# Designed miniproteins, single chains, continued (4): the designs that were tried, part 64

Each design is a single chain, and the fold is of that chain. pLDDT is the mean over its residues in the fold that is shown.

## One batch from the design tools (miniprotein)

Design m14198
Fold by ESMFold2-Fast:
Structure m14198 (fold): chain A 69 residues (1-69)
Amino acid sequence: MKTPEELLEEIKRQLREVSRTKSRDEMIREFGRLAQEAVERIKDPDERDKVLLEMGREFSRLLREQDAR
């Protein structure tokens, strides 16, 4: 079982990888899939909310980077 911190690090890595190689629509789909996985795997509400907030920040940053092109 991954810790919330390990899961967040993996999610951020996957989002960065997708942002370089995939379309905006694919990034949105991948974000939704990863957010659902975080909700299902993290049972502590506080830890879950922290992971969702941090992955949302990374996703927003990556979308802005992609939109700038």
Scores: mean pLDDT 79

Design m14199
Fold by ESMFold2-Fast:
Structure m14199 (fold): chain A 87 residues (1-87)
Amino acid sequence: MTPEELRKEFEEFEEIVFEEAEEHNVDVKELLARVVGTLTARLAYLEGTPAAEAQAIGRAAAARALAEMTVEELLERARELVERLIA
């Protein structure tokens, strides 16, 4: 997957997230926190962290993000993580 393809997929994902929130009784903040956790885990794994440890880091990041961040801050954090993955 190219950096351009990943950026396009993330833009499409942002649209889907808002569509899902509108069509379903889904907590957008919870969904975004899980996305931040998943991206954090993937970045750690690509940087050489073992899969199990990377997953633990991702879960901790998701929990902290859900507790401490707003929806806007979660979107910005997700964008930062995507940019780090494509750099």
Scores: mean pLDDT 74

Design m14200
Fold by ESMFold2-Fast:
Structure m14200 (fold): chain A 102 residues (1-102)
Amino acid sequence: SNVEKARELGEQARRLGEEGLRLAMEALRLIDRYGPGNPEARELGLEAIRLGTQGANLGDEGLKLVAASEKKDEEAQKIALEGSLTGGVAALAGAVAVSLSK
């Protein structure tokens, strides 16, 4: 049950991180095209931080569930880790976009 929940959390984390990264990349494209201070880029960057942070937290919860399990499931650990890292990257990219959109 802990392994199954860790996989579900990791997959959800990865989806949130991938969406956050997509929004952060769009924010950075708007900054590149229109320069700093673009309000749409700021809104996209803030949403990327929100989604990325949520994804990282869910991925980290999945990793804790794998660590608490008597059987180490390497696939569940990998999925949870990928979700956590993707969420973290999305949050950082969003923060850069917000900083550049001042």
Scores: mean pLDDT 88

Design m14201
Fold by ESMFold2-Fast:
Structure m14201 (fold): chain A 80 residues (1-80)
Amino acid sequence: HMKEKYEKAKKILDEATKDASPEVREAVNQAVLDLLAEGKIPDKETVKKAVEKARELFEQGKSLEEIMDEVYRFLKELLE
């Protein structure tokens, strides 16, 4: 089951982040992987919203660590 979840998440990440910068991809990938460790997989539309959120935070000059934390919280709230 974990292997299937990882492959599904990777496909969603690849599709949702294909046009994103490397920094945005890194932040969103890490947040989604952290959610996978908790047994949760966001759908593609939810991940696209996370990409948009990460872009806004990078434009605001937030650090990569702050962006990863904010994107993780954002995704977790959307999955509740």
Scores: mean pLDDT 79

Design m14202
Fold by ESMFold2-Fast:
Structure m14202 (fold): chain A 69 residues (1-69)
Amino acid sequence: MSAEEKEKREKEREEALKKAEEAAQNMIDLGYDDVAKAYLETVKKALEEGKSAEEALEIGERTAVRLIT
């Protein structure tokens, strides 16, 4: 993998984590502390497993929706 590809992936991961933390904080503010924790953990886990930023956020969102619905 090129240095440019690594840098892009790293930035995408950082942006995904930042968005996930912001979304989790919004869930906590709404009283969904357990959902927020599950969402954030799911996104982090997916990123650690090498999933793309988009896929990690999608998996997290899916988990949150299942817990709310």
Scores: mean pLDDT 79

Design m14203
Fold by ESMFold2-Fast:
Structure m14203 (fold): chain A 69 residues (1-69)
Amino acid sequence: MEEDRQAAERSVRRAAELGADEVPVLAGASPEFIEALERAAREAGLRVALYPTPQDAVDAIRRLGLVSP
């Protein structure tokens, strides 16, 4: 649970740093992770977007410029 919260907070912070309006996530991610991500995104003024496959999520991340080396 705490690890999911920290991962969600890091993802939202990264998206905000890159100027994104959206945080992409896999629809198949754990409900706890999705909930933590939605909470952190709301606090940062970002939207959460659910993608049905890993490839769709990766494509969205690349399209939004959220790819981190």
Scores: mean pLDDT 69

Design m14204
Fold by ESMFold2-Fast:
Structure m14204 (fold): chain A 69 residues (1-69)
Amino acid sequence: MPISDEEIGRAMALLVIGVGIVAVKNGESIEDALKFVEDQVKKLVEKGLISEEEGKELIEEARRLFEEM
Protein backbone atom coordinates (compact mmCIF):
# COMPACT_ATOMS: atom_id res chain seq x y z
CA MET A 1 0.00 0.00 0.00
CA PRO A 2 1.35 3.47 -0.85
CA ILE A 3 1.95 5.61 2.23
CA SER A 4 0.92 9.25 1.71
CA ASP A 5 2.79 12.26 3.12
CA GLU A 6 -0.31 12.90 5.27
CA GLU A 7 -0.12 9.38 6.75
CA ILE A 8 3.61 9.83 7.47
CA GLY A 9 2.86 13.19 9.11
CA ARG A 10 0.16 11.66 11.33
CA ALA A 11 2.48 8.81 12.37
CA MET A 12 5.24 11.30 13.27
CA ALA A 13 2.79 13.49 15.22
CA LEU A 14 1.56 10.47 17.22
CA LEU A 15 5.17 9.51 18.04
CA VAL A 16 5.84 13.08 19.24
CA ILE A 17 2.72 13.02 21.46
CA GLY A 18 3.81 9.60 22.79
CA VAL A 19 7.23 11.01 23.73
CA GLY A 20 5.48 13.88 25.53
CA ILE A 21 3.23 11.47 27.47
CA VAL A 22 6.23 9.40 28.61
CA ALA A 23 8.10 12.58 29.65
CA VAL A 24 5.15 13.83 31.77
CA LYS A 25 4.70 10.37 33.36
CA ASN A 26 8.42 10.43 34.26
CA GLY A 27 8.09 13.80 36.02
CA GLU A 28 8.73 16.40 33.29
CA SER A 29 6.51 19.49 33.45
CA ILE A 30 3.37 19.62 31.30
CA GLU A 31 4.55 23.05 30.03
CA ASP A 32 7.90 21.67 28.77
CA ALA A 33 6.31 18.54 27.25
CA LEU A 34 3.63 20.61 25.50
CA LYS A 35 6.25 23.08 24.18
CA PHE A 36 8.15 20.13 22.65
CA VAL A 37 4.95 18.79 21.00
CA GLU A 38 4.01 22.28 19.68
CA ASP A 39 7.48 22.81 18.17
CA GLN A 40 7.54 19.39 16.45
CA VAL A 41 3.94 19.66 15.15
CA LYS A 42 4.71 23.15 13.77
CA LYS A 43 7.63 21.66 11.80
CA LEU A 44 5.35 18.93 10.38
CA VAL A 45 2.83 21.60 9.25
CA GLU A 46 5.64 23.72 7.70
CA LYS A 47 6.81 20.65 5.73
CA GLY A 48 3.26 20.05 4.47
CA LEU A 49 3.03 16.60 6.10
CA ILE A 50 -0.09 17.58 8.07
CA SER A 51 -2.56 20.45 7.71
CA GLU A 52 -2.57 23.51 9.98
CA GLU A 53 -6.05 22.48 11.22
CA GLU A 54 -4.88 18.92 12.00
CA GLY A 55 -1.81 20.34 13.77
CA LYS A 56 -4.02 22.49 16.02
CA GLU A 57 -6.25 19.50 16.84
CA LEU A 58 -3.20 17.37 17.72
CA ILE A 59 -1.80 20.08 20.03
CA GLU A 60 -5.18 20.45 21.80
CA GLU A 61 -5.43 16.66 22.23
CA ALA A 62 -1.89 16.51 23.65
CA ARG A 63 -2.71 19.35 26.09
CA ARG A 64 -5.86 17.55 27.28
CA LEU A 65 -4.00 14.25 27.71
CA PHE A 66 -1.19 15.95 29.70
CA GLU A 67 -3.61 17.92 31.92
CA GLU A 68 -5.64 14.76 32.70
CA MET A 69 -2.51 12.99 34.01
Scores: mean pLDDT 79

Design m14205
Fold by ESMFold2-Fast:
Structure m14205 (fold): chain A 91 residues (1-91)
Amino acid sequence: SLLELLSPEVAALLREMQEEVLRLSEVNSDEEVIEHYKELLRRMFERLGVSKELQEEFFKNLFVSHEAQVEAWLRVLRELGQDALVAAIEA
C-alpha cells in the first residue's frame, strides 16, 4: 500500500488522522468534518515540521481543483522526504 512507502512516523500520523476523520464523519455534517480535517492536517504538519509557507499554500489549494490538491500534497511529501511515495503518485 502507499502507506508502506512512508516513513514509520509519517505513516503512524496518517493512520491516526484517517481514524479521527472516520470518527468525525459518523456524527458531524460534511462542513464540520472538512473544518476538523483541516485542523488535524494543520497539527500534523506542525508536528512533522512542514514550513508555515507551504502549509498556507497547501490550504489555499486544497479545494481549488483535483490537480491543485494533488500538487499541494506532492509538495508537502517532498518537504517531508517521502520520495518513494511521491514517485508512486507521479507514476
Scores: mean pLDDT 67

Design m14206
Fold by ESMFold2-Fast:
Structure m14206 (fold): chain A 94 residues (1-94)
Amino acid sequence: MAAEEERKRREQLEKLLAEADEKLTDEEVKQILESLLLALARDAGESEEEIEELLKLVESLSLEQRKELLRWIGENPESTLEEVREKLLELKKK
């Protein structure tokens, strides 16, 4: 039941992310990404300092890169914080 609730939350998030591409501002996309990364980092037991570094990386991304990361997270709801961090660095390199 807990695993089913988690899957339903991720499916709802994926739906919201599909709508995000059309209607969300840069600021709204950033806020959603920051909230998701905070949730993942806290769940992984990351320190306040590491959380701040992740938020700074998100701020360093362009709007297009932030939207791509948000879409990727929606398409990969089973992704870990480490995988999200790797994707963020990949987008930054492009």
Scores: mean pLDDT 71

Design m14207
Fold by ESMFold2-Fast:
Parts: structure tokens; C-alpha cells; sequence
Structure m14207 (fold): chain A 74 residues (1-74)
């Protein structure tokens, strides 16, 4: 499970670097569902939220943050 979380984290970072923010959110959340305390996944997710805010996509950033909060609440 940790090995799969690492793979999704790496894929999320690549999607973020390519500007595919929707894909980056989905991949980061998949990693965080497998390991909610994964340090690199949490870092990438924070970077995704910051980029969404910078792009004026505040509703998308808030929705992604709510989805992450639901994972942590389990």
C-alpha cells in the first residue's frame, strides 16, 4: 500500500508540473487515501491547492480541500 501511495504521489507531481491540475488532484487524493500521513503526497497536494488559488480556481481548491478533510476524518 505505501509503495502504491508513492507511485500516485509521483504521478500527481508530474500532472502538476504539466499543468493538469484536475488529474493532479485525483492522483494526490488516491495517494492520501492509501496513506493519509504520506509526507510527499501532503506536500504535492498543498502545492496543487496553491496553484488552483493562483489561477483563480478557488471553488476547485475548496472542493479538493474538503475531499482531503473527509479522508483525514476517517
Amino acid sequence: MKEEADKYTEQARKALEEGNYDEAVELALKSLRLDPKHPKAREVFAEILQKLMDEGKEDEALEAARRYAAIVAE
Scores: mean pLDDT 82

Design m14208
Fold by ESMFold2-Fast:
Structure m14208 (fold): chain A 81 residues (1-81)
Amino acid sequence: SLLEKEEEFLKALEPAVEAVRAGDWETAEKEVEKVAKKFGLSEAQKQAILEMLKAAAAGDKSPELRARYQALSVQLVEHLK
């Protein structure tokens, strides 16, 4: 289902999120690259994920960042169909 594919995507991002929380940007970039390769993401989609993770780590709590994350999640789940 659409929800199950979204959950798989979010689970695959967990190592990148953990690396971002630890301040390990090199590992975060490598883990995002693995997710992009696994899900067949474009370079633009990969970069968007990495920029959102960096913004979140910098303390961006804006509704705009949340909206961007939601939009990307929907786009990626549609790509996985």
Scores: mean pLDDT 71

Design m14209
Fold by ESMFold2-Fast:
Structure m14209 (fold): chain A 107 residues (1-107)
Amino acid sequence: KELEELYKEALSKDGEKAREGLLKLARSPDKKYQLKAAEAAKELAKSKDPGQQQAAIDAALELANSPDKKIQEKALEAAKATLKGSEDHKNILKAIGAVLKAIGSLL
């Protein structure tokens, strides 16, 4: 119920709202919520909107901080998706940083 509402918020076309929803999911202590954050980040990574791409990058960085190896693997998948989808120079640099952080977390 609450998970569904946050997931819908995370997929918002408003980058600020998407960021708020994504970070609530990613920062949840519940692994189920963290997995939904990774799914939403991968969807937003396909967007041409810089705000939605930035939200996806921020979520991938947050998920990479998880002590759970499966969440770290999902963070890497999300970070790779943001790198592929990013067109703005600033977002490309941040996406590279997210990929590197996620790789480091798996080592």
Scores: mean pLDDT 79

Design m14210
Fold by ESMFold2-Fast:
Structure m14210 (fold): chain A 67 residues (1-67)
Amino acid sequence: PPPPVPPAELSPEQAALAREIGDTLIGIGDVAEAKILQKKGKLEEAKELLEKARELGVVPGEKAPPL
């Protein structure tokens, strides 16, 4: 059996979960930023951020940006 890992060092499994959580938080931030950009009329920049959020697995149930 593998030795216990100290709390200061994440196991590979814990590191993967932490990264997934981090990616989710970044994706949520990208969605929020995209909303602000849409309000400012920066539709292309907003679309890029929404695509980044989707790649990170964050789909907030928002409609796609207008074409």
Scores: mean pLDDT 69

Design m14211
Fold by ESMFold2-Fast:
Structure m14211 (fold): chain A 70 residues (1-70)
Amino acid sequence: SFVDKAIEEMKKASEKEQRRLIAGLVAEITMLELKYGEEEAERFRQHALEAAKKYNLPEDILKWLEEELA
């Protein structure tokens, strides 16, 4: 999925690219909330966090992602 690809790239990315990828996920959540409401945005957020755990994102990056998506 789009989310899975973003998380996989985040594992290999520089800090600057990680920041860009996280900003993209935040923007998608904001757009989903505006178009479809909080429930759909929360589903996307949960999918992104589950993908991060599934692909073993480093703890520091996972915490950063969790903070930005909150």
Scores: mean pLDDT 83

Design m14212
Fold by ESMFold2-Fast:
Order: sequence, then C-alpha cells, then structure tokens
Structure m14212 (fold): chain A 83 residues (1-83)
Amino acid sequence: RAREALDEDIIRRKEELLKAIIELRREIARSEGRERAILESALGILAAEADLEAEDVRRILAGELSDEEIAEILERRVEELKK
C-alpha cells in the first residue's frame, strides 16, 4: 500500500465529488418543478457519499453557498473523517 497513491486517490475522489455537487447545485438553481426535485434527490445522494451535514445540504439546496464555500465544506469534512 503506497501512501502517495492513496493520497492521490482521496484527492481525486474529493475533486470528482466537488465537481458533481457544484454542477448539480447550478442545475438545481436553473431548474423548476419535477426536474428540480430529481436533481435535489441526486444532490442528496452525493452529499451522503461526501458525509455532509444536513444543514450544509440544506444551504447548498437553498443556493446560500458559493462554489468556494462548498469546496471548503467538503475539504473540512474530509479532514474530519480522517483517522
């Protein structure tokens, strides 16, 4: 088990989750009705994969957070979940 390879995998997964969450959040802001509900459900699934707090998910869905603030939340969460 190479530590460098593990660190790169963690960074890659974090970046992929961040991009997916930001893209869904932007699509949710541009969507209405049924499409919005489907995208909100998808964001909820991604947020669970990222182990985000319910309050942070609510703020993302409400459009209260910038892309940079979402990135900070994900980075903080990843650090908190490290043993």
Scores: mean pLDDT 70

Design m14213
Fold by ESMFold2-Fast:
Structure m14213 (fold): chain A 85 residues (1-85)
Amino acid sequence: MVEKEKNKKMAELGTENLEGLGELLKKNFDKVKSMSDEKIEEMIKKTKEGTEGVVRLAEKSGDEEIKKRAEKAGEEIIKILEEAK
């Protein structure tokens, strides 16, 4: 019971953080474009790793909606970073 609730809260927080990062990158797109391709690739890798972690927490909590939101937020961030190259 406690473990499942903790995993759900952590997945919610992780998902909100991913969604917030996507919004921040959109607002600062010109700055992201000024980054080196190497730095953008590193951010893409970290986003994939972070998204996978949040998705695993959502799966452990049994919350399919949070899982889908996390996957979508991660994909959105990667898309923004790829467009900035």
Scores: mean pLDDT 83

Design m14214
Fold by ESMFold2-Fast:
Order: C-alpha cells, then structure tokens, then sequence
Structure m14214 (fold): chain A 65 residues (1-65)
C-alpha cells in the first residue's frame, strides 16, 4: 500500500524534521500517483535531495512494486 506508507514517512518527517523521511514520502507518493522511477528521480533532484537519499528512496519503491 504505497499511499499508507507514504503517509507514514510524511508523518515521521513532520515529527523529526528528517529530510530523508520526507524524500521517502515524496518518492512513495509519486509512485502511488503513477510516476515512473525516472520521473521520481528527476523530481527529487530538482528539490535538492542528495544522490544517496534519492537512490535509497527509489530502491524502496522498487521493493514494493
């Protein structure tokens, strides 16, 4: 359930201020909305996320799909 997992990461990010959790929430939300992995990567790069955080977020999405 991509949406529920995205919401969980968003709540964690709000509680902790974690950029990494916010990146995870954005990637999972993008996948739930039908974005490709390349579209998600480009969106996170535009938002200034690190390559490491982007790669981890995309790996999480791939495991769920």
Amino acid sequence: QLRELADQYAERSAATGSKKDFGMAMALSGADGGMTLDQIRNTLEFMGFSKEDIDEALALVEKIL
Scores: mean pLDDT 82

Design m14215
Fold by ESMFold2-Fast:
Structure m14215 (fold): chain A 116 residues (1-116)
Amino acid sequence: SLSLLQQLLEEIIRRSTDGVITTADVEAAFDELIARSDEGSRAGLQTYRDLFLASLKDKDGVVTVEEFEAFMREMGLLDTPRGQALLDLLRANSPDGVITTAAAQAVLDYLRQIES
């Protein structure tokens, strides 16, 4: 869901302190979203959290574009024009293949524009 991705990115950016998105930032963002969700939404959020963790090649490090692409694929986003635009935007703002806070912010700004 693009709405879920927007909420997740807002929490990740709020927690990011060094200009790079870490696995810990994403896990903490999911934990916060799950904590404030109703029971109907919580199971879906747990599923997406598990899919994200399964997409990681290294669970102790930074999040790569390749890892996030795998997560987006499992969310069903890569078969959509909007999902492809998000991935292209992540790639354009992540020249080393590592997702920066700036790359996450660019995706969030795009999501806010298209949901308006």
Scores: mean pLDDT 78

Design m14216
Fold by ESMFold2-Fast:
Structure m14216 (fold): chain A 74 residues (1-74)
Amino acid sequence: SIDDIQAQLHAMGDQLNAARDQLEAQMRAQLAAQGIQVSNVDFSTQVSQQLMDQHSDLLAQSQQLSDQLDALQS
């Protein structure tokens, strides 16, 4: 059902957001361990690349479900 697809997409979105936050925290921690001050560094590109590498299947599945939901709604 549409509700089931929406619930699955929501759960996947939460998982991807948590993974993104964790990756950013890990990158900051790695640089801090090297004595580098990084308060103004934008990790968006690096986080996106790592997210694609580590969670490519989840990202692809999320896109497919989103496309299915759009098709079912109109």
Scores: mean pLDDT 77

Design m14217
Fold by ESMFold2-Fast:
Structure m14217 (fold): chain A 96 residues (1-96)
Amino acid sequence: STPEEKEREEREEQERNREAARFLAEGGEVGSETTFTLPVELPLETEEETREKILKILDEILASQGYERVGIELVGEWEEDGKLYLILRVTVRKVE
């Protein structure tokens, strides 16, 4: 694919995730679960350091929104333009 095509696909994924977030905020009840894809762009670091940062970010987001993580999968990882890109599939549950 062209660089523009990859950027478009990434933006479309962000939009899908925004819809998932809206669904969680609007329709999520305590005990409800949903899955979304989280694309992350980070500076180049070791794999371990990068994964730890991702977990920290997830914990922070989940706590701030009253959710807990019940599943996580790494579905994509690559380097581009001096950055590290990760695609995570995250399953969360609403807790109060």
Scores: mean pLDDT 71

Design m14218
Fold by ESMFold2-Fast:
Structure m14218 (fold): chain A 90 residues (1-90)
Amino acid sequence: AEKLLKDALENVELAIEYLKAGDVGSAAGFLGGAANAAKGAYDLTGNEYAKKAVEYLEKAGEYLGNGDVDKAIEYAEKAKEYLEKALKEV
């Protein structure tokens, strides 16, 4: 579980950096990786912060798909906060 949360956190941090750099394609890949890892952590632990991170990552991906990069960054940063909270409970 800890490894999956760390993998999710690394992927969301990379996604945010690529979004800020204007590389939407790379960012989309990292958001997907973060969501998959966070979901894996939730499935193993039932941790509600990991579940919230998944929801925020999915919303970030939806905003990115609609061309709303600013909202994608906002929701990815919220997901990062929840992943950090989940890691403190492991």
Scores: mean pLDDT 86

Design m14219
Fold by ESMFold2-Fast:
Structure m14219 (fold): chain A 79 residues (1-79)
Amino acid sequence: VEERLARYLVEAAREEAARDPSLDPEEAERLAREHARRLAELIAADPAGVLAAARAALPTSSDPEGIALVAAAAEEVLA
């Protein structure tokens, strides 16, 4: 779960840093990895709650692919 989330978030952070030269790419990647770890911990602690929140957020999300990935990760923990 964590590794898959980290791959997605790090790639998104790299793309954002490439578009904005004021961003430090190393710092952006580090924050993305921390975010992935924290998100994986939340999924492990309350997978049903995270799944419900992700499904509720999907229609209004600016990142539907990221939200779908979080929902899939929570479903894997619940299985």
Scores: mean pLDDT 77

Design m14220
Fold by ESMFold2-Fast:
Structure m14220 (fold): chain A 85 residues (1-85)
Amino acid sequence: SENTLLVGKAVSKALKEVAGQSIEPSADPELLGEQVKRALLEAGLSEEEAEAIAEAVKNAALYGNKLGAEELEKNLKETLKKLLA
């Protein structure tokens, strides 16, 4: 759906911004979650949808940060497909 594409772009943008700042384990999962939530709200998703997706992104980064940014993006795309199905 169009919303899935918007969410994918918002997550990709947030990941690139965090990667540009060098992803540090101490703060980056929370920062990524806040950036994704903001981008999704700006894209027109509901507050409930944006919060749920941002929480999933934050948790993926927090527990999967050892996988690296590209692998995190791949896992997030699969998670978003399930959440928006």
Scores: mean pLDDT 63

Design m14221
Fold by ESMFold2-Fast:
Structure m14221 (fold): chain A 94 residues (1-94)
Amino acid sequence: SSKVQQATQTTITSYPAMVTAIKNGDIDGAIKAGQDFVDGIKTLQDQGKASDTLKQSQTLVQKAIDALKKGDIKGAKQAMDDHQKLMSKTGGRK
């Protein structure tokens, strides 16, 4: 559906935007991009299109957002690293 396509596109674009914003020290931009990612996954959940991995992905990105809101840049980077490790395991690779 168009709603699923739009939510998928939002998650694909918002996650790299969040990573770039963190790298550049743009904390407000990182929080906004992370929120767009979380909202995109919620839309996919509402449409019955979110896997358990996507739900866990949402939890890790939310943890990064919460850390950024507290000024914990190290904690945010750790949550983003954990997210990348989660996504790397979803391809049936070791």
Scores: mean pLDDT 83

Design m14222
Fold by ESMFold2-Fast:
Order: C-alpha cells, then structure tokens, then sequence
Structure m14222 (fold): chain A 82 residues (1-82)
C-alpha cells in the first residue's frame, strides 16, 4: 500500500510538495526518506514538519499510514492512498 502525501504550499520553496511513501515503512523511515528526497525543495517549516513526523514515529512506533492520517486530520497536509 502507498500513500501520496501533499504538503502545504508554505512547506515547499516551489509551492506544493508531493511525495509517495510506502505504508510498509515506519513513520521514522518515511520521514527520513522524505527529508533525503525533498530536503532542498523544503522550506524551514517543511523540514520542521517532517522532523516532527519522524519524532512521532520514534515515540509511538506508528506506521507511515498512521502518521499520514494524522497529518490529514491536523489540516497541515493531505494524505491519499494510491
């Protein structure tokens, strides 16, 4: 299962940032991958948001799927299953 994560335009230097993450990843692994793939495209706010996702994954043991849903509910990002 994969999730398409859309970050708010304020988090991307070029506007809206979209990336795909496997639901098989832990939230920490997904966050690390996103920082690696998108780092240069992210604003300071965007980097902080993804670092918060990594932290949540480390503390809760949450999957990428669970964190994607949390981001959608917080209104800061949109998560879509693909």
Amino acid sequence: MKYKITLPKEYGKEGEVVFEVSGEYTAAEAGEKALKELGDKLTEKGKAAIEAIKYAGEVTGATAEQVAKGMEESGGAKAEEI
Scores: mean pLDDT 70

Design m14223
Fold by ESMFold2-Fast:
Structure m14223 (fold): chain A 63 residues (1-63)
Amino acid sequence: PKPTPIQLQIIEAKKQGDEEKLKQLLLEHAEQVADELARAAGLDPAQAEELRQTLLDIVLESD
């Protein structure tokens, strides 16, 4: 499973603790990010759902 450019940016932001960068990436690609991470990283359904919930939480925080 080859990580997408978006996934790489998210991983990098997570490692650096750059919450603002993470939020921007997730806001622009909320649906695509979760879907691409699940497919590209080969995540299990449970992991994909957790990622989706985390993504949703960040998006809601943006409001």
Scores: mean pLDDT 67

Design m14224
Fold by ESMFold2-Fast:
Structure m14224 (fold): chain A 68 residues (1-68)
Amino acid sequence: SAKEELYEETAKRVEEVLKSGILSSEELDAVIEAALAVQQALRDNAPLSEIEKLARELLELVDRVEKK
């Protein structure tokens, strides 16, 4: 499903950035918080549009911390 594909994409990118060791403690907390928000929306069976918004915010955060 679209929700499953989106989750797999976000989970892979989060795992890669966490394994990189480049994150500060504040950045680590922000990424984990954003990832938990996506997971919670999936558990709550939120609309795809809400999950897409949260996933986009998470991926934008990951992109930002990777570019430093």
Scores: mean pLDDT 80

Design m14225
Fold by ESMFold2-Fast:
Structure m14225 (fold): chain A 100 residues (1-100)
Amino acid sequence: MSQEERRKEMIEKTKEIFEEYRPKLLENLDDPEKMTEIVREMIDKIRKYGKENNYTRSEMLEGFLTAQRLLMDFLEENNAPEEVQLAVTEVMTREILRER
């Protein structure tokens, strides 16, 4: 499998995980604390998948960046409060930095 094919598989898996969590995110759109809990759970699931399938740090980072983009687009589409958008951005930034 090429590096590009591996990246594509990681992106697709991240999208699948995001769609599994979409209903929970929608229910908690106005709750920064619950949103950050759900986002952490989703990121942990992505991280577990990557580790179990021997993905590299850079491939894992691609998954996290995909999750961040999907989350930001979702929050914008649903007119999430700025406080929720900031809280989610903070969690995503911390999780991405942990993959140093």
Scores: mean pLDDT 85

Design m14226
Fold by ESMFold2-Fast:
Structure m14226 (fold): chain A 66 residues (1-66)
Amino acid sequence: VTSLEVSEPVTLPDGSVKQVATLTTDTATITYEATVLPDGRTVIRIYINGELAAEYVFEDPNVVFR
């Protein structure tokens, strides 16, 4: 791990809350995007060098922010 940057949560116009963490290594940039939807579901997307690598959906809106 070379560096890690985590953003503050941002509320979007649709009521969703989004938080992003970017991990930079010697070989890749990995971006973790967590979005809490207005219905309470949390969507986590993982990008490697800007390409979507994985997506997970959770029902607990607090799992990402705790």
Scores: mean pLDDT 74

Design m14227
Fold by ESMFold2-Fast:
Structure m14227 (fold): chain A 60 residues (1-60)
Amino acid sequence: MEPLSPEEIRALMTAGKAFGSLEEALAAPPEEQEKVAEEAGVSRSTLTRALRKALARETA
């Protein structure tokens, strides 16, 4: 398991605030994910990777 980078932590904080939960953020439409990723200063790929890392302990 890899630790979260500072960029991934920022993306997770932004997503949690925008969607109310990390699970809702991962389930959101791609266009909404891209807007949140841009607000956090990361790519959508970085955001979805961060969400999967954070949720791995809760969903698997």
Scores: mean pLDDT 76

Design m14228
Fold by ESMFold2-Fast:
Structure m14228 (fold): chain A 60 residues (1-60)
Amino acid sequence: LEEAAEILEREGLTEEAAALREMARQGASDEEKRRFLLAAATLLDSVGRREAAARIRELA
């Protein structure tokens, strides 16, 4: 989780990183967090950040 949040922050997705940490704090299910990460990876792919997207998918 923290590794995924750090990748999102590094890529400029600061709001998505904060949302992921908040989901963890609120006790969101692993399935909910996984769906969020897959959506974030799709966003990274759309802006050409394929390596970061692939790493997020591995962590999901």
Scores: mean pLDDT 81

Design m14229
Fold by ESMFold2-Fast:
Structure m14229 (fold): chain A 95 residues (1-95)
Amino acid sequence: SLEKYKRFIRAAQAGIKTAKEELERLREHPAVSQEDIDRIEELLKRFEKALKQLEEAVKNGASKETIDKLYEELSKTLNELFREIARARAAVRAA
C-alpha cells in the first residue's frame, strides 16, 4: 500500500538526519581517512537523491512496478551507506 511507502519515506528522512550527525562525528576522528569520509558523503548524496525520486514517484501516482524498483534501489543504497559508516566506526574503535 502507499501507506507502507510513506512510512518508509518518513523513517528514511529521520535516518538521513542521524547519518549526517554521525558523519560529522566521524569527520572529527583522526582514525577516519578523508577517502572514507568522501565515500560516505557520496553515498549519502546518492541516498538523498534516490529518496527524493521515491517521494516524487509516490506523490505522482507512478506504477507499482516503478515504485517497487525505486524502493529496491533506495534499499541497496541504504545498505551500502550503513556498511561504510560501520567500517568507519570500526576504524575509530580500533584506534
Scores: mean pLDDT 84

Design m14230
Fold by ESMFold2-Fast:
Structure m14230 (fold): chain A 95 residues (1-95)
Amino acid sequence: SSTAETVAFGDEAVALMERKDVEGLLALGERHGRENVGRMLAMLVNNELLDPEIVREELERLLEEVYKKQKDKEGYEEAKKRIDELVEEQIEISK
């Protein structure tokens, strides 16, 4: 992705997260594709802008719906694994 696309995507993701608009985050992910959704969630968790426990299950459900429509089971499983890894890492840091 171009730097400009990455910056715009991140700014919109932060704004949606601050509003706790999980549905909007899903819509943004649909525009930018599966790998960008995973990167967005990683960015939000790493910058302490996302509480992973609060939104994890919601985001996983919405990602499942997106990848189901795209018929991309592998992409869904990879995105889910990244969310799980980041949740685990943030929990460990919070101890």
Scores: mean pLDDT 57

Design m14231
Fold by ESMFold2-Fast:
Structure m14231 (fold): chain A 88 residues (1-88)
Amino acid sequence: PVEEILKRLEELSKEVLKYAEEKGLPQDDIDRIKRALENLKKAVPEIYEWEVERLGEGRGYQFALDVVEAFVEIIKGIIDIEAERRKK
């Protein structure tokens, strides 16, 4: 159900924000990441309903979860790029 995707996103968000802090990103960048994660959280119910409508409940659930995890991986990739940029 959508609650499991929201729980997974909360776990991933916590990990990503900690990762950004450990990488030494400035507070302004951390706040932008936090806002992006909050916007993703707001979109999750709509993503879930859309994918369940398209693919059926089992496949739709898995695809919605994969989409949410993919967005978090993109955010993590941006953190890595910013961290490398700051090593100069």
Scores: mean pLDDT 81

Design m14232
Fold by ESMFold2-Fast:
Structure m14232 (fold): chain A 100 residues (1-100)
Amino acid sequence: SRREEIREILERLVELENERLSALLRLAVANTLLRRGVDTEEAERLRRESERRLREAEEEIERLLRELGIDPSQLSPNEISAFILRAAIDPEAVVDELLA
């Protein structure tokens, strides 16, 4: 059913938001190490991997939002995060909003 499809998309959005936040944290760590000149080869690798993971997570989040009928270009990153947080807390309320 459409309700089940939306629920599955919302669950995947929560997983992707966790991956995005994890990538942002890793990127912050890599940038700090590079600024301090500590473990620079490993820090450069971590930065590249984190930037790639961040892009992949953001692209997949945008694709899934479009599948829900939401235009991601109309939303700030904070609005997208707030939407996904609501979906994590009360998925049935978000499903009902999207079916209205």
Scores: mean pLDDT 91

